Designed miniproteins, single chains, continued (5). Designs and how they scored, part 38

Each design is a single chain, and the fold is of that chain. pLDDT is the mean over its residues in the fold that is shown.

## One batch from the design tools (miniprotein)

Design m17293
Fold by ESMFold2-Fast:
Structure m17293 (fold): chain A 65 residues (1-65)
Amino acid sequence: DEKLKKLIDEIKEIAKSRGIDVEIKVENGTITVTIKNGSEQKKAAFYSAAALLGIAYGAKVKFID
């Protein structure tokens, strides 16, 4: 899915710009983002940005610490 690939790339760019390491898995149209590092404040800000991006793309995005 081209839209899904674009969304994943955008999430990776947000993570990179904020100094957050992420692992992304796709299963049945759901994107699971595992956050590997960062303070609670940085994680919360990234979570909010990525969740809004998911809404914009009409995709389900899940976050794991």
Scores: mean pLDDT 79

Design m17294
Fold by ESMFold2-Fast:
Structure m17294 (fold): chain A 99 residues (1-99)
Amino acid sequence: GPLQPGPPLPEEERRELVQRVIDAFKAGKIDEAIDLLDEMVRREGNIGREIKLALALSLKKRGDYEGAAETLASLFPEEYRDEVLEALKKGFEKQKEKA
């Protein structure tokens, strides 16, 4: 039931996933980074963060790349937000050129 979530995401695995997501955004592998972030957020079982991720993907689909980048960056701890935001802006520009 809701009071017995599945096994929590291990802290070591969470740390590795956060780093992999950041590295993928920096490399311009936006779709890979989003898939990793989705896996991480879903395994956390935090409905608020899941809704926030869904909002970010909706903003991206509507062409609001600035809103999508800001919303995605807000899913990270404050110390990573500026780095993630800049990586997302660069990655979305590369993705636009590929489209």
Scores: mean pLDDT 75

Design m17295
Fold by ESMFold2-Fast:
Structure m17295 (fold): chain A 80 residues (1-80)
Amino acid sequence: TDEKMQQIIKQIETDSKRTIEEIQQLIRDGNVKEAVEKAKREISILEGMLETSTDPALKKVLQKHIEELDKILKEAEQAL
């Protein structure tokens, strides 16, 4: 993986961590429906990036974050 791709991966890691923290905060605040909607939107964005990506390292990072968000989504939906 070249330096440019490493920077893209680092940015995705940073943005996904922030989005997950925001979703978890919505759940703590009792805004479970909004958390579910936000998680679904983020999963759709990452899946779109995954579909158009050809870099194996980027695909692995995107899949990992989709799996993390899907787990949070399933736990949040059980609370509805």
Scores: mean pLDDT 83

Design m17296
Fold by ESMFold2-Fast:
Structure m17296 (fold): chain A 91 residues (1-91)
Amino acid sequence: MEEERERERKLREAEELEREAERHRELLEEYNEKSNELDKEAQELLKKGPEYREEALKKLMESADYGMLGVSHASKAVSLRREAERLRKEV
């Protein structure tokens, strides 16, 4: 039956998209944690004195880069979840 095969295919695609979205959510959490760690390290360096400013700025830039990576993965997770919901609704 054509309808059963189509339904099974759509459910598998939805499940795959949901797993991909979850991977992106995990990467978001990992990058946010790394961003926060680097920001804390930069703040501690700034407290030590002006001789540490260059090291602190480097860490702040790395923190911002990880923050941007997190945003990218968050956006992809939302997009993938929406596509998975659409496929499930078609069944």
Scores: mean pLDDT 87

Design m17297
Fold by ESMFold2-Fast:
Structure m17297 (fold): chain A 65 residues (1-65)
Amino acid sequence: SMSDIQAILDKIEEAFKGKITLQPGENVIGVLLKEDPEGLKEFLASLSPEDQKLLEDVFGVEVEK
């Protein structure tokens, strides 16, 4: 659901707080893919399998172990 997606986005924003700046219309995953792709990969690998699948389904992000 949108609430589940928002909860994951909030976790990502908190984890990377002060490391990146979001412009209007940007999503945090898109910014991290440009600015800190390795940190994003490590963070995604730490998520539950359900959260990993949700991000893959919604944002097309591949999570590596």
Scores: mean pLDDT 69

Design m17298
Fold by ESMFold2-Fast:
Structure m17298 (fold): chain A 110 residues (1-110)
Amino acid sequence: EEPLRPGDIRLELTRGDRVWDPDKPRVALYRAEIATEDGVERYLLLMKEYPDGTIELAAAKLDENGNIVEFLSDEELQELARRLFGDDPATLARIRKASDELVEELKKAA
């Protein structure tokens, strides 16, 4: 895999449902790397996508060794979503606050 350059984003699926039922929510765990001038920012994202296209996100910031540094606040999560998915209001309107269940699942995946 090619090295990241400043401005590049890499999203890697680490765990997800292999059999997707379109009538059920799909849960997927991603590692995100965002290259900046000052280095690579790393995140762990748990995404729950509903059949209607609604998305719930929970995220944690990672250090260089892949350890959780902190869980993202709602404001930090919205900023990360904007960086990953862009500023399209329709796309951002699909993103919802994560349930407590999804946050606990992210903690167990860490």
Scores: mean pLDDT 73

Design m17299
Fold by ESMFold2-Fast:
Structure m17299 (fold): chain A 67 residues (1-67)
Amino acid sequence: KLEELKKRVEENPQDFDAYVELARYLLEQGKYDEAIEVLRKGIEVATPEQQARLQRLLDAVEAIKKE
């Protein structure tokens, strides 16, 4: 499943939903640093509305790492 999600991002680099799905999977696995990297890449292809949503999620993940 991880390889399928990574492949979707690689084949469709403008697909915002692909980055969100990959990041969610990484968060479920406790891979916060990898999830943060994926979310940052998603922000680069996102609309302003989507950027705000991803930024809030990034801030939440970074807060969890601080704990």
Scores: mean pLDDT 77

Design m17300
Fold by ESMFold2-Fast:
Structure m17300 (fold): chain A 65 residues (1-65)
Amino acid sequence: TTTQVGAVIRAIGAGLEAGVPIRVEVQGDTIRVYVDKLTPRMRELLEEVGRWLESLGLKFEVVER
């Protein structure tokens, strides 16, 4: 959906602002973000994205690998 596309773009933007590569996966109502290492700045940005997504009725997950 248009809402899911917007969510993916914002999540990618957060990763770029933090200066680290991220991978985003969308499955139904769930947006997953995969990161190699979660820095304090990345965590802060992703928490903001997660709050925004939850306000839209979507689920947000962050996976550190």
Scores: mean pLDDT 70

Design m17301
Fold by ESMFold2-Fast:
Structure m17301 (fold): chain A 64 residues (1-64)
Amino acid sequence: SPALERARLLARTIQFLEDWLKTTTNPKIKEALKKQIEDARAELQRLMVEHPEYAEEIKRLLAE
């Protein structure tokens, strides 16, 4: 489904950004990465609310 595909893309994006954040020493880049991670997580939460049938699948995409 488009919603689940979007959720998978967002989860993958968060993972890449978090890995980048771990290796980045530039404070300006760290701030930008944190903002992008925050926005992606907010979108994932919205998708879970809009599609409760996929909530458990989406939770599994995010390490809890």
Scores: mean pLDDT 83

Design m17302
Fold by ESMFold2-Fast:
Structure m17302 (fold): chain A 56 residues (1-56)
Amino acid sequence: EKVLEEIRKLFAEAQAAHGAGDLDTLEAVAKRIRDYLKKAGDSALSVPEIAKKLEE
């Protein structure tokens, strides 16, 4: 699904920002992931839940 593809791209951006120590960008990307999931009608995931999914 296109939704999962976009989420994977955002996760890659989040990992890059985290590695660079850019917390502002990391937070912005995490919010974009949450908004995308909400728009897709998925269960609302908090930033910690999104981070958990990234590791799986």
Scores: mean pLDDT 66

Design m17303
Fold by ESMFold2-Fast:
Structure m17303 (fold): chain A 84 residues (1-84)
Amino acid sequence: MAEERWERIIEEGAKRLYEAEKEAIPQLSDEEGLLAAREYARDLAEGRESGLYFPLTEEGKKVAEELREEGARARRELEEERRA
């Protein structure tokens, strides 16, 4: 359950990031852009600063902030489950 929820957050976040950013990265293929977005989403969800130059757009920045909050919430819920 926890691993499935975590990967879902990352995959959905990556899709949202790519949708917000895709017009700003026209030189990347859809596959390359989504891969970069997925790596960035994983870093955000885990609470790390990414080495990637994302987000580039104002809309992408909002998605990144939402993903950080969602990842932080999921991490707290997992920690609470361990204590129960």
Scores: mean pLDDT 72

Design m17304
Fold by ESMFold2-Fast:
Structure m17304 (fold): chain A 99 residues (1-99)
Amino acid sequence: MEELQRELEKIGEENREILEELLEKELAKPEEEREKRRERLREIVERHNPDASALRRGLVYTLGVLGASDEELEAAARSEEEGIRILIRKLKELAEKKK
């Protein structure tokens, strides 16, 4: 876990511009679409981990914005370590596509 947290911090910093672009695109979407995503992701978390921390819910939401599958979102809701691994993988894939 500690090693994964360090890797996430490093890749996040290295890909800050990509993350900012993704956030801008998400915020540019209609509020109705963003609310539907939040509600769907909230339902997934509540179903699999109703006691999830705000940090865990934020992780699942971030993965949802990055296009994670329902199976990946469920895994992240149940396990922080797995969620972080999925996040790192998604960020690396995006970085590779943009160069």
Scores: mean pLDDT 75

Design m17305
Fold by ESMFold2-Fast:
Structure m17305 (fold): chain A 100 residues (1-100)
Amino acid sequence: KEELLKEAEEALRNAKEYLEQAKRYAEEGKKAHEAGDRQLAGSYTFQAQAYAGGAVAAAEHTIGLVEKLGEEGKEIGDEAKEIAREAKEIAAEAQKVLAS
């Protein structure tokens, strides 16, 4: 139980770090695209997609861990679900940009 909580906290921290990177690269990619720098925009958008994927994986891992904790894991689980949702949106937007 205590080990699961520590693992969930670490997985959540990793999910937050990946989401932060995904948001940063998505914003940089958007700015590069608006400036007409296609190569730089593509590079940043690719990084945003990669980090968003990492955030989803870490968040889903966190959700799986906290399901075993019941009520004690609820806050961590809710936060991880929100991270997964935001990361999936960033990944979907990045994929559309890279496909265009």
Scores: mean pLDDT 85

Design m17306
Fold by ESMFold2-Fast:
Structure m17306 (fold): chain A 65 residues (1-65)
Amino acid sequence: MTPEELEELIEKGRQMIRDAERINPELGERMRAAMEAASPEEQVKVGFEGAGEVWRWVKAQELAA
């Protein structure tokens, strides 16, 4: 994986978290904390698994709230 590819995937993940914060600030903040606590490898994994997993996680949190 090139440094450019890694940077792009991490930025996409952060953009999804920012979007989640706009919809539900409390859930978005929790997601951001989890993403920031993740290693760079875990952040890449989120990117590779795609927006679908992040979206499912946000939806699961919304349904649980």
Scores: mean pLDDT 63

Design m17307
Fold by ESMFold2-Fast:
Structure m17307 (fold): chain A 98 residues (1-98)
Amino acid sequence: MRIEVRGSAITKNGIASVRGELEVLDEDKRVTRARVRGRSYGGITPEQAEEAVTEVLRKLGVPAGRGRLEIDILYLDENGNWVSGRVEGEVEAEGEPV
């Protein structure tokens, strides 16, 4: 079963917005951890990208699944500058029972 995922959430140091489609693998589980296989653009590290994706999907209460998502990330760096980034690719999201 495919679902449309679209939303935004406040992350540890900024804001992340997600859009795309996810194939639900387990409707009884909600995302707690996500893994990204794709391209990262902008000033974000791979670790920051994966953390932001995990936080967004978790806060939106997305069911566990796999799909292709685009995530826009805007965060404040250690020098007080806004850094923008984008993650685009395959996301595999694992979850826990609700």
Scores: mean pLDDT 78

Design m17308
Fold by ESMFold2-Fast:
Structure m17308 (fold): chain A 72 residues (1-72)
Amino acid sequence: AKAEIDAINAALAAFEARLLAISPSMILAEGERYRSVTLSDGTEVTLPEGLAQMYEEAKAEAAARIAEIKAA
């Protein structure tokens, strides 16, 4: 149980680390779709819509799976 939860949290943390690595080099262009997201540590980053959606989906999936593991 704990090992599975730790693995899920580690995967999300790896995603967040990659987002932090690329966000300073991103250029906002007129007409592009961008969205701000809040990472687990409270850091706000502005991402292209696709990456923002993927992160929010990954975060929701992680929360759902952790809830299932805790219920078992």
Scores: mean pLDDT 73

Design m17309
Fold by ESMFold2-Fast:
Structure m17309 (fold): chain A 86 residues (1-86)
Amino acid sequence: MSGKELAEEAIESLKLAIEAVEKGDIISAIGHVLRALGLAIEGELKGVLPKEVIDLIRQAALAILRGDLKKAKELIKELEKKVETL
């Protein structure tokens, strides 16, 4: 998996986590957040993701866990812009 593919899969997991929170499915939301964080860790360990992308994934995940979906959506849009340049 390339760095771009890892980041795109992390973005999809974060979007699924937001959907799960909006539906009140907190268990699924946690699962999707953990997947996104695992992908960020894999990208960091393999040296295929820039620190800025890793930090944005972590910030979006924390925003989702805190229930701040507005901030999470803003961070995901910033993350999508950065990933397009990978």
Scores: mean pLDDT 87

Design m17310
Fold by ESMFold2-Fast:
Order: structure tokens, then sequence, then C-alpha cells
Structure m17310 (fold): chain A 68 residues (1-68)
């Protein structure tokens, strides 16, 4: 697994844990912050790694919606 793939998986796990401990009224704001951070990081990635990060971001959005 590439360094970028390991970084994406690590960030995904940390973001899931952050969402799980976030109160329902703060989930939208927390998810928006996660999306901003991920998109800034994506600017440094190849198209393949950007696609992988967007996949993980979509999973995080689905998880946040399920928690709300």
Amino acid sequence: MSAEEREIETLYRLALAELDKTPAEQLEATMAQIERSFRELAKTYSPEHQARLEERLAELRAHARALA
C-alpha cells in the first residue's frame, strides 16, 4: 500500500472516531471541517489518490447522516 493510501486510511479512521463522539447538533459543522481538510490534502494527490479520498469522504458523509 502506498504512503498516500495509508494516510487516507488513517485519516478516515480518525474522522470516523471524531464523528462517533460528536453531539448530533455539531455533526454538520464537524463534517464540513473534515471535508475542508480532506479537500486541501487532495490538492497534493494524484488523480487516483484523489478518487480514493473522495470515496472515503462519501462514506464519512453517509456515516454522519446515519448518526444525525
Scores: mean pLDDT 83

Design m17311
Fold by ESMFold2-Fast:
Structure m17311 (fold): chain A 77 residues (1-77)
Amino acid sequence: DALVDEILRLLAEAAAAEPLPRELHPLLVKAVTAVQNGDYEKAIAYFEELAARARALGRPVLAATFERIKALVEKAK
């Protein structure tokens, strides 16, 4: 699954610079699961929410990464 592998790679790179807050874990699981199920519309919505929440939590690297992942999922449609 090339798209899931790329998403996990981007998340790992972001986590090396900026740790993922625990409060974002359930939403991230939903987002990745939506991608795995081919439900790109839901995945886009979840990554948009993840980016907004990361920004609110003062995590700009994670916010930018979630925005980048959202763009990749949109292109995969």
Scores: mean pLDDT 86

Design m17312
Fold by ESMFold2-Fast:
Structure m17312 (fold): chain A 68 residues (1-68)
Amino acid sequence: SMEREKKLEELREDTIATIKKLLQQGYSLEEAIEIATREGSRKGLELGMSPKDIAKANLEAIKEVREE
């Protein structure tokens, strides 16, 4: 559904932004990913997203920040 697709994209973008903010604050990439994905999972559950969709959004965010 359009609602589901919007939540997925929003969570992915939000997680990427959080990782980038943490990197600017001096966290390592691994630390930033751990913190951002934990926060993203909490937010996703609060928004009523499925665990599978939360995992997908988090994995896409990680892939984007790790890729060249």
Scores: mean pLDDT 87

Design m17313
Fold by ESMFold2-Fast:
Structure m17313 (fold): chain A 99 residues (1-99)
Amino acid sequence: STLEEVQKAIEEAKKLPSPTPEGIALAGAFLKDPEKVAKGIADELKNGTSQLKAEVARQLVQLYQTDPALGRETLELIREYLKDDPEALEIVNLIESNL
């Protein structure tokens, strides 16, 4: 299932040495344009493949490990774009429950 693939991606990301280049890059992108980054991630969680959704989860965990406050802010903005999509929100809830 998508949630099982997402959970596995979260667990693998948590094993990575922090900070990661990917976490730093996502933090920089979000600081430059928060709305664009949050909308892009929300679109990937809404319309992406299970593999892409898992990759997004992996990247968001790395962001949180790099900057927990920025990670939380990013997740809250993503939630605003997903408020009418319960399946995508379930992925966000799974990510947050593992942080």
Scores: mean pLDDT 87

Design m17314
Fold by ESMFold2-Fast:
Structure m17314 (fold): chain A 75 residues (1-75)
Amino acid sequence: SLEDLLQEASRLLAEMLEIASKTQDPEIIELTTEMERLYRELKEAAKAGDEERARELLQRMKEIKERVLEIAKKL
């Protein structure tokens, strides 16, 4: 459901904000800003009832999380 997608996206954003705060790494901060942009787009897709678009945006958020975790492991 769109509500489930929004909840998952919100949790991902919260996790990334925490990592950005702890690491203070410029690349992680930049990727977290991109995640905030995707989350905003996902909220708009949800308002429009566009579940397919919301799923695509959530997938992109998950890809950013994977990149952030790879960067964090090298710090």
Scores: mean pLDDT 88

Design m17315
Fold by ESMFold2-Fast:
Structure m17315 (fold): chain A 57 residues (1-57)
Amino acid sequence: MTVEDILRKIEEERNAQIAEIDRRLAAGEISQAEADRLKQQIEQDALNQLLEIGLRN
């Protein structure tokens, strides 16, 4: 598995999670504030995964 493969996986997972949050927001299941918080957490998790790749390589 290359670094490019791992980066693609992180991007795909992040995009899927963001899309789910947007869907729930559009459906009225969560507030805008909660959606913003969840998106910020997803972005932070993605950055942490990128940092882990840097630590391994």
Scores: mean pLDDT 79

Design m17316
Fold by ESMFold2-Fast:
Structure m17316 (fold): chain A 94 residues (1-94)
Amino acid sequence: MSLEELEEELKKLAEEFAKKVKEAGDDQEKIMEIYEETLKKIKELAEKAETEEQRRVIATYLGVMSHEVAKLMDEELKKKILEDRDKEIAEIRA
């Protein structure tokens, strides 16, 4: 996968994620399910990443997505999402 192809896949994931979250409204359980499914897809892309630059781009996207989800959650779930985000980013960038 080229860097350009990866960026296009990540952009498509971001658009699909935003649409699904909007459709979920204030249903925190559905938003968490959407987040976990998207995180799984991001991890699959990270496993296929061949270069450090590709891993950096994936980690950046994960950071943005996690921040957007955190804004929609209560304070306790927000804290958990942000802590889990930092661990996931570290694993992807390793």
Scores: mean pLDDT 78

Design m17317
Fold by ESMFold2-Fast:
Structure m17317 (fold): chain A 116 residues (1-116)
Amino acid sequence: MVNVDLLLNIDKLNSEQIEIYLQHLEQNKDDIPSEEEIKLFFELLKEVEVKTPEQAALLLKEFIELYKKRPELVLSNVDEETYEKLKELYELAKDLLSDEQREILEKFLEEVEKKL
């Protein structure tokens, strides 16, 4: 589920708070996001400011879960602005991602770049 208050205030989260939200992502792994939730995530992503690599990693992990569950809807809702934002987040946080998470994001970014 997309948490509006979390995304708009992500720049204020410390490492302990980030771990709590990562646990919430794991608890909701079986929840299928709606088209409206995916659209909301991308609109919020354009407004989000991050100050730490850990904050960027949290956003990217949430994005990966959305992409894994609804790949065609995610791809159809990415514009140039969201693509550039995801690239910025990836460069900031890539060392905090697993090899599988990096592979998913790199494949996603390559597919979007072909369409832009």
Scores: mean pLDDT 79

Design m17318
Fold by ESMFold2-Fast:
Structure m17318 (fold): chain A 74 residues (1-74)
Amino acid sequence: EEDFKAMFYLGLGRYYEKQGKYDEAIRYYELAIKYNPDFVPAYRALADIYENKLGDQEKAEEWRKKAEEVEKRL
């Protein structure tokens, strides 16, 4: 249920990222987190897009730290 929605939105985010639509990709990665706040892959996807597509190292580190915090409590 929640896992399915999180995976679905992660997939949409990846689709838009491949299209170069990074704002849309970010929105879908954030939706994945809203449906499953424990969904580490979505936090890592946000860290990756900020680092490797947008060049925002500060936001990339912020999302990476959030991914690590979520992973530690699982």
Scores: mean pLDDT 85

Design m17319
Fold by ESMFold2-Fast:
Structure m17319 (fold): chain A 93 residues (1-93)
Amino acid sequence: GPSERAAELARRAAELGARARTREEVEEAVRLAAEASQVAGTLAGGVGAGMAVLAGAAGLTAGASAEEVGRLVAKGARAGAVGAETGELPKGA
């Protein structure tokens, strides 16, 4: 269902973000997180994935490294995956 699809997209965004070395890889991770947020809507999964999108956009605009922005996107996307599976954001997200 939508929760499983949102969790899968958020998991992929987290994996790509954690391994990102280039701006293009960060942008792809943000794209997957945005898709996860749209699928999950206003549920915890959507909130976490939306945080990943905002972190990516803000980090790239501020001129942060792709690796640093990728780590922030991965953190938000992992929170989105947990939120989609459990209905709750993890502690510290």
Scores: mean pLDDT 75

Design m17320
Fold by ESMFold2-Fast:
Structure m17320 (fold): chain A 86 residues (1-86)
Amino acid sequence: SSSIIGKSIDDIDLILNAINDLLKSLGVKEEIPKHTVEELARKAKKEGKAETQTVLTGEDGKQKLIKITIEAKDGKVTGLSVEDLS
């Protein structure tokens, strides 16, 4: 929503860049959409943790099943992780 985005836009861009950097370290070529990160961060800030699973294309052109986790404490993102489930 616009009210959440207006306060945390720079933070969301930093989170997006960090997740995409972690994905590249796993050999993932495809970048995660910003809206997916916004929804995960919103949920994590409310619930302490949010996870999603998505299929992304690797550097070799093969599909990878990736789990993305965002953790938050006191309304601030504190942890990011990505895991290859393939």
Scores: mean pLDDT 77

Design m17321
Fold by ESMFold2-Fast:
Structure m17321 (fold): chain A 79 residues (1-79)
Amino acid sequence: SLSPLELLKLAEKGEVLDKGTLANGIHYVLRKYGDDYYIISNKPLSDEQIRAIMDKHNIKISSFEQVEADGAYVTRITP
């Protein structure tokens, strides 16, 4: 299994699909790398926020998991 820091580094290799700002000063970047999607954010995202971001881009979610790495939050999404 990948460590949180390794997951962050993997996410940063992904193609940028979206950048946005949510309520409460949350800034996020949505990326795609390989078969998975990644959201990198400055604050943790709720399940509802993750689903809203993915729904906006018509991306189905089979599973997702969020980790903290190096002061950032990385959500890995499997479609």
Scores: mean pLDDT 89

Design m17322
Fold by ESMFold2-Fast:
Structure m17322 (fold): chain A 71 residues (1-71)
Amino acid sequence: DLSAEEFQELGKKMIEAAKKGDAERLKELVEELISSSSDRVRQRVLLHEVLSVSTDEKVKEILQEYLKSLL
């Protein structure tokens, strides 16, 4: 599992990628989040936070698809 600090750092990187509209980088970071942690609740919370600051439609689509997969 990710530490609180690692989770925060990864979240910051995802927000930066989302703000830049870097869909490929965002996907890499989300895959890292999913592979590095078993805490689906924390993963969903973080993805919702990233989605809340996203304006790019492709980025929103990627985040929404991952949120659907993390039931």
Scores: mean pLDDT 82

Design m17323
Fold by ESMFold2-Fast:
Structure m17323 (fold): chain A 61 residues (1-61)
Amino acid sequence: MSNNDLLEQALHAPNQEQAAKFLAQLEELPDNATLDSLAALFGTTGEKLLAMIKRVRAENA
């Protein structure tokens, strides 16, 4: 299963919107600590990144 591949793509995404699109494809979202670490790469918080992921899922469902 390619959850690690989606996380790797999120880590190398050019911006937080693209990272959120990769993370939105995960069956199980990362824990809060992992989301905080990912969000820090884009100068944001895990809470804001999680909100973007939920928005992407809702808009692209």
Scores: mean pLDDT 77

Design m17324
Fold by ESMFold2-Fast:
Structure m17324 (fold): chain A 55 residues (1-55)
Amino acid sequence: NLEKKLKEIDAIYEKESDKQLKEANPKSEEEREEMREIMELAVEEGRKELLANAE
């Protein structure tokens, strides 16, 4: 089940990240860096939740 959850979350993240980046439309390097940081944090959180559920 963990593998299925990982795939689903990955797909959702990819789609949502693309949408959010497009909507936010980072204009400067600083905004791009912040966007990347936020997305990386979100991915980490998702993985932590999956691991917690598996255990």
Scores: mean pLDDT 69

Design m17325
Fold by ESMFold2-Fast:
Structure m17325 (fold): chain A 68 residues (1-68)
Amino acid sequence: SLLERAREYLARAEELLRQGRYVEAATYAGMAGVLASIAGDEELLARAVEVSRRAREGAEKQGLTPEL
């Protein structure tokens, strides 16, 4: 399902964020957000947006531009 896939991508994004792999974390969080939006899960979308924002901030501080 879209929701199951979104949760998997979000979990992967959170793990990458913990590892300091910010560009990859932003990519997975972005994918999770798109799937959550299509599925209409506002709570999951909000979590994906938050992870994406944190990942983007981390990447920017490292002098990198995150890719979606």
Scores: mean pLDDT 84

Design m17326
Fold by ESMFold2-Fast:
Parts: C-alpha cells; sequence; structure tokens
Structure m17326 (fold): chain A 73 residues (1-73)
C-alpha cells in the first residue's frame, strides 16, 4: 500500500530529524513554537500507533515529553 509506505517514511524522517535537532530546538525556540512542535509530534505519534509501530510511537513520546517540560518551565 503506497499510502502506508509514505506515512511510514514521513514518520521515520520526522523522528530522525527530531532526535538530531531536539537539543538545539529546546535552546533556540520560543515556548509557543515548542508547543506547536509538541502538537505536531503528537499527531505523528497517533499515526505511528495506528500503523502498529509502538517503538517509534514511544520514541516520539520521548521528544514530546522534552518539549512539554521546556514549555511548562
Amino acid sequence: DLQREIDEAMIRITLSVGKKYIDKTLATSSKADLQKMADFLQRQKALAEKLGDTETAAELQELIDKLNAAVAK
């Protein structure tokens, strides 16, 4: 299924970029931008869960938790 392959690729790219740049993002972004990023990643996590990719969903949750912690401070 081409749509599933596209969704899986987009999730993988999102996670890879997120993991690579999370520390810089936390240091340079406003709280409003961090919240928008958390909301975006939450949608990607929901998609990963629908696809049965619980490992990728867990890694996305780790990034969401870091963003939410920075927003809450």
Scores: mean pLDDT 84

Design m17327
Fold by ESMFold2-Fast:
Structure m17327 (fold): chain A 96 residues (1-96)
Amino acid sequence: MLVEKAVEYAKKLIEAKSKEEFLEILREAEEELKRLAEENPEDEEGMKHAVAILESVAYYILKGKLEEAKKIVEEAGDKEKVIKERLELNKELQEE
């Protein structure tokens, strides 16, 4: 459920034609994932996976790496890979 919603919004982020549209979609995604997390408080693993998908896709789009963003969506079902990629991105951000 959470992962499916994250993938839906990630696809919309990739299709966004302007920075304004991108930011609006990202805001809607955050609100919807927060709502779903409140309805499913025991699904901590699904929430981590969903957030990792959304954050990684948003980050790659902002860095102009659209192919990497698409790859995250294609591999969204591989929880371990998605979470590992998010941890690697966090290391890059700490060097800035």
Scores: mean pLDDT 76

